# Designed miniproteins, single chains, continued (4): the designs that were tried, part 23

Each design is a single chain, and the fold is of that chain. pLDDT is the mean over its residues in the fold that is shown.

## One batch from the design tools (miniprotein)

Design m12820
Fold by ESMFold2-Fast:
Structure m12820 (fold): chain A 92 residues (1-92)
Amino acid sequence: REELERRLAELRERLAKATTWEEYLEIAREALELAREALKLGLPELAIEAAELALEAARRALELAETREELLEAIGLILDAIGLIIEAEREL
């Protein structure tokens, strides 16, 4: 949908400007939610793009993690993103 494509573009812009762990983590979570919504609507290509964005944001959050909890949270998002990419590719 056009709305999901617009949200993905907004998240890409936010990722380009993000500098903190909290910003990257929030972007990763929103991108994962967008990927799940895209899959539910039968839009696997959009789901892959959103999940790839989530993976990049989570990877950057991992680089900025200062505590064990922050590290594990970022790793969890990375695993979720990889899982969604695999699921979406199977629907292509």
Scores: mean pLDDT 86

Design m12821
Fold by ESMFold2-Fast:
Structure m12821 (fold): chain A 60 residues (1-60)
Amino acid sequence: ATASAQRDLATIQYNGALNKAKEALEAGDEETAQRYIDEANTWKAKRDQYAAELAASKAA
């Protein structure tokens, strides 16, 4: 596996969680929305980590 593949997967998961949080907020389910926001923040952190690793190796 490559850092770019992990970054792309984390980006997809981040966007998916944000969309689910938006749907929950529109339905008035703040508890479910908060859970998806927490999930999105976790994926954002992983994406940023893999993006930094990829940037460090980009000179190859």
Scores: mean pLDDT 81

Design m12822
Fold by ESMFold2-Fast:
Structure m12822 (fold): chain A 71 residues (1-71)
Amino acid sequence: VEEAKKLVEEAEEALKKGDKEKAKEYVRKAAEILQKNGVLSDDQVAMIEALLESGKVEEAVKSLRKALEKA
């Protein structure tokens, strides 16, 4: 799950630079890895995807960070 942590850090850096599209890409990749490792449920991944589609990228990153802290 170290790869997912790196992707979340990359998403946070992309947001600092104002690159929301790159941040969305990193969030999606991190969520997929965490789903495959059983850290995120299918429902949690769907909620994160809905946040990205509504432009709430910062909230999506925060949700992934909290999931990593519980793992």
Scores: mean pLDDT 80

Design m12823
Fold by ESMFold2-Fast:
Structure m12823 (fold): chain A 97 residues (1-97)
Amino acid sequence: RVYERAHVILSTAAALTAVGLLVDGEYLGRDVPSEEEINRLIKEILAASPDREGIKRVVRLLHRLETGVEPSDEEVDKIVEETIAHVREVLARPRPA
């Protein structure tokens, strides 16, 4: 049960970091959902699959929303690895008081 929680936290943190990277970049076109709607969709995806597969689905969704193009599986895997590495770096930082 501890392992399940750690996995969900890492998956959610990775997904939220991916959202932050895309939404904060002023790439919010007229056809892109609001940050709240994107966060809702991410929660729905992670509730169904709180593992690496769920993160891949989130990355694919965000790429489609930003570019209008379906990413390749190899490109999705690369983004997932980079996102997980970035989240691990952020989580390793000492908590600001």
Scores: mean pLDDT 56

Design m12824
Fold by ESMFold2-Fast:
Structure m12824 (fold): chain A 72 residues (1-72)
Amino acid sequence: SKEEEAKELVEKGEEAYKKGDYKTAGEYYAKALRLEPTDGELLLKATEALTKAGDYARLDEVVAIAVAAAPG
């Protein structure tokens, strides 16, 4: 399921984050967020990791995903 796939991606992201690999962590969280675009906790994890990595292009992408999925 999309939920199980997102969970696997989050787990990989958390492993990368624990190793200080914030760019890889942000990439996995961003992929998970594309599957679960309304998950606010996942958005916060993605934005924190990507900000720590200085990956502003990916940060812009995840914010756009969340905004597009938000009720207008």
Scores: mean pLDDT 85

Design m12825
Fold by ESMFold2-Fast:
Order: structure tokens, then sequence, then C-alpha cells
Structure m12825 (fold): chain A 51 residues (1-51)
């Protein structure tokens, strides 16, 4: 992958960022669902199930 595409399409980085945002808003189910979706796209279904 090119750095540009990795930066924008890196589900691992997006999931890590979402975990930080979710820590600020632990009651936000929309963010939790987004985190689970990004983990599934990254092939990390077990981690997605734990969110």
Amino acid sequence: MFPELVFDGDYRAAAEWLRRVLAEQPDNEHLREALAAFLREDGREEEAARV
C-alpha cells in the first residue's frame, strides 16, 4: 500500500483512534459499533466481538 492509502484506509489506526474517543464517551454506542465494524474490516472479528 502507498502511505496515502494506508493513512486513510488503515482500519487498525482507525480502531485505535476510536478506542481513545470511546474512552471520552463510554456511553456512545454509535462509536462502539463503528469500532467493531472497523475491527471486522481488518479481519479481527474476535476483537470486534469484545467491543
Scores: mean pLDDT 70

Design m12826
Fold by ESMFold2-Fast:
Structure m12826 (fold): chain A 71 residues (1-71)
Amino acid sequence: GAAAAGAGAAAGTAAMAAGQSPEEARDKNYQAVLAAGGDEAEAEAVAAAIGSATSPEQAHRNGVRAVLAFS
């Protein structure tokens, strides 16, 4: 659901903001979605959106768009 996808997007964006790589941000996002009760499809979609970003701002925008797709 949107809440789990949102938790993932927040975790991935925070990782990027902390200077972690897109791959690390993707992993943080994936784990956060699953921990919040989201399914693998939600986790992969949001993680892919975050992992393709080159900046924290882009990661945030991509994450928000992915979350809205599950709303």
Scores: mean pLDDT 74

Design m12827
Fold by ESMFold2-Fast:
Structure m12827 (fold): chain A 107 residues (1-107)
Amino acid sequence: GAEEAAKYGYEKGYKGAKEAKDGKEAALAAGKAAYDSGLMGGGTGAAAGAGAAGSGAEKGAKTKEKSLAAGLAGGSAATAGATGSTGGSSGKETAELARKAGEGAAK
């Protein structure tokens, strides 16, 4: 469910951002974690997973610049996930929207 997706997203985002060398990699890690967690949670779970992934990445990032990039990507992914969920999209489609929004915020 959404809680499991959130836990998974947080852990993946945290680890990815911790290992990222710059803000772009931290943001991409947040987007990837949002996608992976979204596939576990379905529509509503994709939004929860994306939000958690962003939070995890923000906390895992070692610098403020990496943290801000990860937070922005996670926020964009969470918004896209919520929109897809509301529109009745499948979990996979919602996860893809969240991932793309996160990756877009990284640029």
Scores: mean pLDDT 70

Design m12828
Fold by ESMFold2-Fast:
Structure m12828 (fold): chain A 88 residues (1-88)
Amino acid sequence: SREEEERELLRELFHVLDTNGDGVLDRKEFEGFVRNVLYDGKPVPQEELDALFKEADKDGDGKISFEEFYEFLREKGLVEDIVKILTG
């Protein structure tokens, strides 16, 4: 399905962002995603980065799982925008 294809593309992105290979995104990896993918390398206020990280980190453990990352993008309505960026 389209949802399964979108999940697979986002999983590949997640693996690229997970630079230490621990299966989760830390704050620096997530902020890198926000700055470079969502904001096209433009400056992002620290207040915005803090708010987005707290929103994505649903279990409050300071790490973002793939499921939290996917739900964050769905809740923000960003899945199609990210898929478009990844597919050209």
Scores: mean pLDDT 82

Design m12829
Fold by ESMFold2-Fast:
Structure m12829 (fold): chain A 133 residues (1-133)
Amino acid sequence: LSEEEKIRALTYLLAGQTYLNQGKYDEAIKAFEKAIELFKDDPTLRAYAYSLLGQAYFNKGDFEKAEEYYKKAIELDPDSALAGRAYLNLGMLYYKKGEKEKAIEYFQKAIELSKDKNPRLAKEAEENLKKVK
């Protein structure tokens, strides 16, 4: 990626996060889709953008799309703290769907990936796991 393409991609990512925080989910989705297109050569940044896209769909109530994009994030970067966050979000999604066993499995995966690399995320996953049990 050229410096200009990288700056443009990061600008879309930041704009999308701003829209997401404002509850402007359709604008957030469009921004994250643009970031994903521009991050074509960076699997880590693409994984991050897919994770945020999944969160936008989850907040919009589109659980099928949310699950699809969280899984794409994990596929691109399976052993990262980013994958830990995506597993946490999948756990929350399955909990909202009433699928307690799947929620527990995903929270446990989030804890296992995050315990050494991101202790704060591991604690968040543990708190959610207690809520399901």
Scores: mean pLDDT 85

Design m12830
Fold by ESMFold2-Fast:
Structure m12830 (fold): chain A 60 residues (1-60)
Amino acid sequence: MAQVEHYIELLKHEDPLVRLGALMALEKIGDERAKEALKKALEDENEGVRIYAKEVLQKM
């Protein structure tokens, strides 16, 4: 699959560290689909994931 789609799928992973890694990859890609995925991560159950998504979106 396309690289962006792969990382978006990883945002559904059970492990918050895997989701965090996917967000880091999506930040580097920086396209519109990546931005939408980062917005969804603002509602993540893990506080660290939410904080990272907020900081990244402020820079994009």
Scores: mean pLDDT 79

Design m12831
Fold by ESMFold2-Fast:
Structure m12831 (fold): chain A 75 residues (1-75)
Amino acid sequence: SMAEKIARFIGLVLRYIGAALDGDREAAVEATREAIELAKSLESEEEKKELLELLRKAAREAGDEESVRLVEKAE
């Protein structure tokens, strides 16, 4: 369901935040890529945009320009 995909997306954002705080650049980029692919699988363009915006904000707060660019390319 859409709710299950959104819940999994939030889990990936939390994984991203953990990796970013730990300085694990590889894990942070992997979490970002998985979150983007999950968002792209959503049938709702509106929900996709909202979720990608959430991920972009998390990456900006982390100072992670590489992950910001990955998200912006998916929009």
Scores: mean pLDDT 84

Design m12832
Fold by ESMFold2-Fast:
Structure m12832 (fold): chain A 94 residues (1-94)
Amino acid sequence: LEEARRLLRQGKYEEAIKVLEKEDENNPEALYLKGLAFWRLGKYDEAIKYFEKAIELTDDPVAKRFLLENLARVYRKQGKFDKADEYLKKAEEL
């Protein structure tokens, strides 16, 4: 995952996604980093998909709250303010 994080910091989003494709598909950190990369590429539907999978596989309340907040930010970028508010409320309840 360190290589993917380094690539993301450098703005190499497509390269980060390729590295992350080799990670376990059930690794919530890898799923979060894929979501982040797709979000930075403006691929909001893909970002949402990967954030939702990361949330499903995350049991830690602090990490889950962080993921829900990021999911809300992506929905806001799409102009889906009602969904953004829904996920922010879920994050606040954790």
Scores: mean pLDDT 83

Design m12834
Fold by ESMFold2-Fast:
Structure m12834 (fold): chain A 89 residues (1-89)
Amino acid sequence: GKALEMAREALEEARRVLEEAEGYVRAGEVPPVETAIGLALSAIGAKVGAELAKRRAPEDEEAREAAEEAIEVAERALALAMELLKRAP
């Protein structure tokens, strides 16, 4: 249903942000402060989207599992974005 679609979209976004942040770390590069802020905001948005999906269909186990994974990935992405922000010029 719609909740599962929202949870999957949140998971896809969270994974995208994590991959981008990890890309900077792997390259040994520090992004501009604006980029680090953008990654953090995108991670927060993905987490909010996942939380909303979970609340809309608490009895939908598949949607809940996807949302919980999206929250975990988004929290990891946010932590990494904040580390990049600390290093930003």
Scores: mean pLDDT 88

Design m12835
Fold by ESMFold2-Fast:
Structure m12835 (fold): chain A 70 residues (1-70)
Amino acid sequence: DEIRRWRESAVRLLEEQGKEEEAQRVREAVDLLLERGEEAAALDAIAEAFRLAGKDEEAERLREEARRLA
C-alpha cells in the first residue's frame, strides 16, 4: 500500500520533469521487486527515483526505512 503510493509519487515527479524513461524504469523495477517480495529493494529503488527528481531528503528517509526492512 504505502510503498506503491511512494512509487506513484516518485514516478509522477519524474514524468513532470520530462524524465519519462527513468519513470518507466522505476515503475517496472519496483513492480518486479514487489512481486518477488523484496520490499527493502523496492524502497531503495523508489528512494533513487526521488533523488533523480531532486528530492534528496525524501530519498534519504526512504533509504533508512529500506535499511530497517533488509
Scores: mean pLDDT 83

Design m12836
Fold by ESMFold2-Fast:
Structure m12836 (fold): chain A 77 residues (1-77)
Amino acid sequence: SVEELLERAERLLDEAERALREGRYDEAIRLAREARRLAMEALRETPSEDLESINRAIGLALRAIGIEFDAELKLKE
């Protein structure tokens, strides 16, 4: 279900943020990419009239992109 995809994405993002905080940048990128995939899948499966789920999926995808960017920036230092 869309709700299960969104909940899984949120859990992976929480794990990604923990990995990022702990300096595990490769793991943070991996977790964030999987979360983004799930958020995009949820967005694809969401009816156009369900604006709440659409906004939630977009928000999770943006959060994942931010984590990926931050972790990749740290790896280049």
Scores: mean pLDDT 88

Design m12837
Fold by ESMFold2-Fast:
Formats: structure tokens, C-alpha cells, sequence
Structure m12837 (fold): chain A 66 residues (1-66)
């Protein structure tokens, strides 16, 4: 059962990841924010996990832009 859950989660993550990568690549700020919110809410349903993951992602993006 854990293997099935992991497999389903990986497939869902891969689909969502494509959407946000494309939004970031096209520099669509509004689009990437919407997709990112959906992705993080799915993967990090608790407020604490959501905020932590979002902050880490922003820091990573900021470094890449620097």
C-alpha cells in the first residue's frame, strides 16, 4: 500500500511540476503563483509545512536570479 501511494503521488507531482516549470520558464509571475499555490497545498496541507516549503522555494529561486 505504501508503494502504491508513493507511485500515485510521484505521478501527480510530475504533472504539477511540469505546469510550474513552464510558468517559471515563461516568466509568468501570476501563472506561476497560482500553480505553485496549488502544488504546495497538495503536497503541504498544513500551514507550517506550506510556509516552510514556500520560503525554501523562494530562497532557491532568488539565488538563481541573483
Amino acid sequence: SMEEETKARQKRLEELRKKYEEAIKTNDVEGYQKVLDEIFRLLHPTPEEYEKALKEMKESLEKARS
Scores: mean pLDDT 70

Design m12838
Fold by ESMFold2-Fast:
Structure m12838 (fold): chain A 66 residues (1-66)
Amino acid sequence: MEEIRKLLEEAGIDEETQKKIIELAREIAEELRRASREFLEKLAKEGYPQAAKDLERERRVEEEER
């Protein structure tokens, strides 16, 4: 987010347009993160033990935060 904002400022883009672009970029990033997680879960099920360990760690951290 912050890096994108700086790039937009350097390009001379209006603050209103910057806000819209950053908001859209954030939505896309969240969508990509979800897709990546689902992919890792499938890999873990297919027999990739490293992916299973990474998913378990992330799940524990999220559950603890909630």
Scores: mean pLDDT 70

Design m12839
Fold by ESMFold2-Fast:
Structure m12839 (fold): chain A 70 residues (1-70)
Amino acid sequence: ELDAEVEIALHEIRIAIAKISNDPEGVAREAKELADLALKNGDLETAQRSVEIAREAGQKEVAEELEKKI
């Protein structure tokens, strides 16, 4: 699980970079990767947070796709 925790942290850093860069599509892509990782590890809280991140980026289609997986 340590490797999964590291990958989750890396995706969170990439989301932060995309937000600073004003790249909403990049935010949504990283949120999708984060949600897929979180669901694989049974981390529903992180998966739900990823849905919210995609919605805040204005990427409604990505957010809806992720919500259906939870």
Scores: mean pLDDT 80

Design m12840
Fold by ESMFold2-Fast:
Structure m12840 (fold): chain A 55 residues (1-55)
Amino acid sequence: PFVLSDEELAEALAEMVLSLPVPRERRVAIARQLGRLFGLSEAAIERAVARIEAA
């Protein structure tokens, strides 16, 4: 794996979560859990959440 920016990590996390066959209400919780599991910064996690909510 390469070193990715917070913006690139947030985009990847958002795309992954948005591809899941789960209800919209679960996506934010899943994004927060996966982001923490992968060791992402809180800034990257919140950016991913904002993108998911905007979709």
Scores: mean pLDDT 79

Design m12841
Fold by ESMFold2-Fast:
Structure m12841 (fold): chain A 110 residues (1-110)
Amino acid sequence: MKKTGTAEAVLSASGNRVRVTGTIEVDGNKVKATFEVELVAGDAPVTATLKLLDEQGNVVAESAPKTVAPGQRATLTLEAELPPGKYTAVVELVDASGERRLIPVVSFEV
């Protein structure tokens, strides 16, 4: 199964506008996530981390964080083996002020 989603967020403190586009591929219990994070507006970098959340909102897998500079894109990749259930792929953004935003991008099932 393959699912794709796109989301945008504005970080209030910095005025940064971030676009996230992601693809989830599910093969049995194996999940592959490939997400692109673009800082489309603003002048401050953000740190992006890809997280997979279970139905209760618990983090079951996460990527290494990446810094996204203004006008740049970063690719976040995550592979995990998950038990059957419902999940949401979210990107957590942290700006230089420490403001945190969780952006839900794709919901999927294993």
Scores: mean pLDDT 82

Design m12842
Fold by ESMFold2-Fast:
Structure m12842 (fold): chain A 69 residues (1-69)
Amino acid sequence: KAWEYIDQAVDYLGQALAAQRAGDFDKAREYAQKAKEYAKKAKELAPDDPLVQDISDGIIKLSDSILKK
């Protein structure tokens, strides 16, 4: 189940990056926020899975960088 949330987080992160490249910073922030939320859910569901933790932390960090503009 945690991997389902990671899949969704990665999809939203990709959409956020695409929006940022297009100059649509409002959409980039919307998708980055969703990516961060799903990554946090994955992290909560699999606290003992180092791969889930590492990937989720990476998504959160990158999402936060987009949210800052």
Scores: mean pLDDT 82

Design m12843
Fold by ESMFold2-Fast:
Structure m12843 (fold): chain A 56 residues (1-56)
Amino acid sequence: VEKAEELKEKAIEYAREGNDEKASDLMTEAAKLLEEEGKPELAREYSREVMEEIEK
């Protein structure tokens, strides 16, 4: 879980810098970790947060 949170924060940082590609990659990594942990709801939550930063 801590690893997924770290990746999510990095993804948001990249999204703010306009690095959509890296933001998407990190978001995917975080989601995979949460899925492996059995927390698909959190995976979707994290993805949503990153996507909202990108869409701005």
Scores: mean pLDDT 78

Design m12844
Fold by ESMFold2-Fast:
Structure m12844 (fold): chain A 58 residues (1-58)
Amino acid sequence: GFDAEKARELGRKAREAIAKGDYETAIKYLEELIENAKDNPVIQKVGEKELKEVKAKA
């Protein structure tokens, strides 16, 4: 089920990795965020969009 605290933490770690240019780590955290947000379409869409953008750079 959706865990809002875990989702916030995963999103934060993904954004930190993106800021450092660590796209492999960012992809890992974004994939975990999307899995955690299966029942939250807003967060899932945001995660999928960010994942697509990061994969384009990796």
Scores: mean pLDDT 79

Design m12845
Fold by ESMFold2-Fast:
Structure m12845 (fold): chain A 70 residues (1-70)
Amino acid sequence: AARAAQTEADFRELVRKARQYVEDAKKNSLEEGLKKAEEAIDEFAARHPDPEGVRQAGRDVLEHYLGEAE
């Protein structure tokens, strides 16, 4: 049971970081913020037992913010 709770907490932290990078990048460079967010997602995925699931979820978050940025 602890594994599921930890996975959710880790994912929530990843989403929070990605959101911060995108929001901060809106001031100067959205491209730089997206690169940092992608790096954070990739690093988290590499350390997670389900790398592809994490990458998919991370991509979904980035697509959401990209749509709002347009």
Scores: mean pLDDT 66

Design m12846
Fold by ESMFold2-Fast:
Structure m12846 (fold): chain A 58 residues (1-58)
Amino acid sequence: SSELEKLKEEAERLAVRAYLAGAPLEEIQALGRQLQSATTVEEAREALRRARELLERS
């Protein structure tokens, strides 16, 4: 769905920002795998929440 795609794109952008801010590579890789496996809006929202938390901690 378009909502699923938008959520994945936002989570990916936040993951890139977190990486540039110094987030651990292992956490970025885990988030990337989570995004790749996400097939529902709910799964994508969980990945987005994780990306936000990772950026906030960086």
Scores: mean pLDDT 85

Design m12847
Fold by ESMFold2-Fast:
Structure m12847 (fold): chain A 118 residues (1-118)
Amino acid sequence: SEEQEKLIEILKELIDVAKEVKARSTDPAVQEVADALIDELKRVIEKLKAGEKPTPQEVLAVASLAFALMRLVDPETARRILGLLEKLKEVLKKMGYPDETLARVDALIARARELLAA
């Protein structure tokens, strides 16, 4: 579907950001979170390519790891990740994910906005 293709593109852009962060940082904590995010993103992309819908738990794992990475990076990179989380939520809503799942992603976006306002 168009939504599935858009989701794959957003997840690929998150992989690119995580790889850029990993290449620029010598911090083991940044490396660990970036690797965890890349691994989860690759698993979700393979599910989507196989025609399977990722579970709410898998989507929330991606959003949570992206938020964790935002806390460890520069404000410009954090704003890029926030933009991708906002696009992620739009696509998840169009794909019919439950309101509870969307609300949990919204809570992470709100926390990310507070982090960037400080």
Scores: mean pLDDT 90

Design m12848
Fold by ESMFold2-Fast:
Order: structure tokens, then C-alpha cells, then sequence
Structure m12848 (fold): chain A 60 residues (1-60)
């Protein structure tokens, strides 16, 4: 969905700016929205992969 794509863009920008924890919060929210609205499996997978990347950055 268009909303999910825009949220992914925002999340990536926040992570680039150093707000990794805030980016993770938005990523989790986006995943919840995607699942609730019946988004395609491809979009859900992209969000799950993004969440994994952000979690690794926080653990560093």
C-alpha cells in the first residue's frame, strides 16, 4: 500500500539521521498497520527485514 511505502521511506530517513530507536518504533507501527490492512506478503517481508536491520544497529 502507498501508506506502507511512505512509512518505509520515513523510517530509513530517521535511521540515517541517527534516530535508530525512533525508526524502529515507526517500523513496528508500520508492520502492525500492514498486517491489520491485509498488505501483500512482499510488503510485510520488507518491513520485517527492515526491523531486523534496525534491531542489529541498536545492539551495536
Amino acid sequence: SEEVERLIELIRKLAEEGDVELALSFALMALGIAKATGAPEEEIKRLEELIEELERKIEE
Scores: mean pLDDT 80

Design m12849
Fold by ESMFold2-Fast:
Structure m12849 (fold): chain A 73 residues (1-73)
Amino acid sequence: RALELLRRAVEALLAGNYEEALRLAEEAYRLARDTDPTLAASALQVAALAAEKLGDEKLAKEYSERAKELLRQ
């Protein structure tokens, strides 16, 4: 489930559909956060990139920092 959403988020990002990419990446994070920290961190990294493309620099930084925290486990 989460991996499928992450793949779709990347596809949306490559197509320039940044709002959809952000939504899908956030959903992938929510599904993975308690079971797969590596997948959850990857989802947050995609969400950060999508937020950056949308001009939301603060949200992008927040997601990037949270992804780094997950990878410290």
Scores: mean pLDDT 83

Design m12850
Fold by ESMFold2-Fast:
Structure m12850 (fold): chain A 58 residues (1-58)
Amino acid sequence: GAGEEGRRLASEAGRLAKEGRYEEAIRLGQKAIEVGGDDEAGRTAGLAGLAEARKLGS
């Protein structure tokens, strides 16, 4: 479902951030939040992934 897809995208964003691919990580993190919608777990994962990507990319 959308929540599972959101969590998958957030996980992938975190992986990309760890690899130094910050622009791609930020894009996937934003998409994770959008896809997760009202799924609290998916939304939380997306926000965490975005925060990690922005912290590492800054």
Scores: mean pLDDT 71

Design m12851
Fold by ESMFold2-Fast:
Structure m12851 (fold): chain A 84 residues (1-84)
Amino acid sequence: MERTDPEAFEREVLAALALIYAALSKKVASRTTDPELKKEYENLAKEFERLAQEALDPSVPLDEIRKRFEELVKKWRELDAKEK
Protein backbone atom coordinates (compact mmCIF):
# COMPACT_ATOMS: atom_id res chain seq x y z
CA MET A 1 0.00 0.00 0.00
CA GLU A 2 1.16 3.54 -0.68
CA ARG A 3 2.30 5.48 2.39
CA THR A 4 0.46 8.64 3.41
CA ASP A 5 3.45 10.98 3.35
CA PRO A 6 2.73 14.38 5.00
CA GLU A 7 4.36 16.09 1.99
CA ALA A 8 2.20 14.13 -0.47
CA PHE A 9 -0.92 15.10 1.51
CA GLU A 10 0.09 18.79 1.51
CA ARG A 11 0.60 18.62 -2.27
CA GLU A 12 -2.91 17.17 -2.70
CA VAL A 13 -4.41 19.93 -0.52
CA LEU A 14 -2.54 22.68 -2.40
CA ALA A 15 -3.62 21.20 -5.75
CA ALA A 16 -7.27 21.08 -4.61
CA LEU A 17 -7.14 24.69 -3.35
CA ALA A 18 -5.49 25.85 -6.59
CA LEU A 19 -8.27 24.20 -8.63
CA ILE A 20 -10.91 25.87 -6.44
CA TYR A 21 -9.27 29.29 -6.99
CA ALA A 22 -9.05 28.56 -10.75
CA ALA A 23 -12.78 27.72 -10.88
CA LEU A 24 -13.65 30.86 -8.89
CA SER A 25 -11.45 32.99 -11.17
CA LYS A 26 -13.26 31.65 -14.27
CA LYS A 27 -16.64 32.29 -12.62
CA VAL A 28 -15.75 35.90 -11.74
CA ALA A 29 -14.28 36.47 -15.23
CA SER A 30 -17.55 35.27 -16.84
CA ARG A 31 -19.65 37.82 -14.87
CA THR A 32 -17.20 40.76 -14.79
CA THR A 33 -18.16 43.78 -16.93
CA ASP A 34 -14.60 45.23 -16.83
CA PRO A 35 -12.60 43.72 -19.74
CA GLU A 36 -9.25 44.33 -17.98
CA LEU A 37 -10.38 42.56 -14.79
CA LYS A 38 -11.81 39.73 -16.93
CA LYS A 39 -8.42 39.21 -18.60
CA GLU A 40 -6.58 39.28 -15.24
CA TYR A 41 -8.94 36.68 -13.74
CA GLU A 42 -8.59 34.46 -16.83
CA ASN A 43 -4.80 34.65 -16.51
CA LEU A 44 -5.02 33.81 -12.78
CA ALA A 45 -7.21 30.78 -13.57
CA LYS A 46 -4.55 29.46 -15.98
CA GLU A 47 -1.76 30.01 -13.44
CA PHE A 48 -3.72 28.23 -10.68
CA GLU A 49 -4.40 25.28 -13.03
CA ARG A 50 -0.68 25.03 -13.81
CA LEU A 51 0.16 25.20 -10.10
CA ALA A 52 -2.29 22.36 -9.38
CA GLN A 53 -0.53 20.15 -11.95
CA GLU A 54 2.95 21.04 -10.64
CA ALA A 55 1.87 20.45 -7.01
CA LEU A 56 1.07 16.83 -7.88
CA ASP A 57 4.52 16.38 -9.51
CA PRO A 58 6.89 15.07 -6.80
CA SER A 59 9.93 16.32 -8.80
CA VAL A 60 8.87 19.95 -8.18
CA PRO A 61 10.09 21.24 -4.77
CA LEU A 62 7.26 21.74 -2.28
CA ASP A 63 8.72 25.07 -1.08
CA GLU A 64 8.43 26.41 -4.64
CA ILE A 65 4.78 25.29 -4.82
CA ARG A 66 4.04 27.03 -1.48
CA LYS A 67 5.68 30.27 -2.64
CA ARG A 68 3.84 30.31 -5.98
CA PHE A 69 0.52 29.55 -4.28
CA GLU A 70 1.03 32.50 -1.89
CA GLU A 71 1.92 34.80 -4.82
CA LEU A 72 -1.22 33.79 -6.77
CA VAL A 73 -3.44 34.21 -3.68
CA LYS A 74 -2.00 37.72 -3.20
CA LYS A 75 -2.91 38.56 -6.80
CA TRP A 76 -6.41 37.16 -6.20
CA ARG A 77 -6.82 39.40 -3.13
CA GLU A 78 -5.70 42.48 -5.10
CA LEU A 79 -8.24 41.77 -7.87
CA ASP A 80 -10.99 41.00 -5.32
CA ALA A 81 -10.32 44.38 -3.65
CA LYS A 82 -10.97 46.15 -6.98
CA GLU A 83 -14.51 44.63 -7.06
CA LYS A 84 -15.32 45.58 -3.45
Scores: mean pLDDT 81

Design m12852
Fold by ESMFold2-Fast:
Structure m12852 (fold): chain A 99 residues (1-99)
Amino acid sequence: ERERARAEREKILEYLKKHHPKSYEFLLEYEKEVREAYEKTKELEEEIKKAIEEKDKEKLEELLKEAEEKLEEAKKEGKLVTAFELQALIFDIEAALKK
């Protein structure tokens, strides 16, 4: 299943690279940003989920500060996908802290 989807995707990418090189470049750049955003945020997301489950307000306040610092860095670097993911995590922390 996943292997077939990957093979079909490779064929589409080869076609785009040959016939629509600009679209291919944008697609690769976007996918690189998505993967980079996931790698940078997955550990923080897991810690936030655990702190919410445990109702650890002190830990949530620490994670909020960390997320805000990372958001500022992502914005300065122009990493919009990472910035959007960090902003979503900040909203989750703020919602939990209101309870």
Scores: mean pLDDT 79

Design m12853
Fold by ESMFold2-Fast:
Structure m12853 (fold): chain A 86 residues (1-86)
Amino acid sequence: MKVIITLLGASEEQIKEMEEIAKEYEAKGLPVTLKVEGDTVTLTIENVTVEQITGYVLWAIGLELDGVPVKIEFDGDTVNITIDLR
């Protein structure tokens, strides 16, 4: 399975946090790609387990409960999570 996390309107601090998360996953041997375009951050993680997907979805739901707009979409074996930080 694959997860793609997109942050819209990310602050400099949030971009740095995503860079550290990407380094952590890379250190664990997971195929990770981080793309930063202005204030938009896209983190792609491949070869994720169902348990890891569940963790990402629960994290995103936590953000939505805190009032952050979140969109979660399934496309085959790919989970797209879009978080609007504006």
Scores: mean pLDDT 79

Design m12854
Fold by ESMFold2-Fast:
Structure m12854 (fold): chain A 98 residues (1-98)
Amino acid sequence: RVEELLREAIEKLKEAIEAAKKGDIEKAIEYAEEALRLLSEAARLALRAGDEEVARLAEEAARLVDKAIEAAKKGDIEKAIEYLEEAIKLAEKALEKA
């Protein structure tokens, strides 16, 4: 369950990066917002299961996605992509621990 949410979030983050690189900022934000929802749900479920490390990593990834969305809205696309790439690394670590 948590693993499925994390895998789906990672895919959405990759789609957001590709959309951003193509200049489709609206689509990039949509994918990032979907990833944010999935990461938040993964963190909540991990916390309920007593997996505090997975919950913390998913929450940190979600914070980076939120920063990426704000950077994208301000037109700082390079910074948005950096935040999304770092969020993927944290989500992958969460998946390894789940």
Scores: mean pLDDT 88

Design m12855
Fold by ESMFold2-Fast:
Structure m12855 (fold): chain A 56 residues (1-56)
Amino acid sequence: SEAEENALEAVRLGKEVVEKLGIDSPEAREIAERAGELMQQGRYEEAVRLLREALD
């Protein structure tokens, strides 16, 4: 499903954010927290968009 595809993409992008910014980065933690909140609400498309913006 589209929701499942977006959920998997959000997990993948979250790993990329940690790789780019570093696991101990305050910015990476803030982005991960916000993305996690969106995913808990089922808002996977918004989580994907947020994480892609962090990698731009």
Scores: mean pLDDT 80

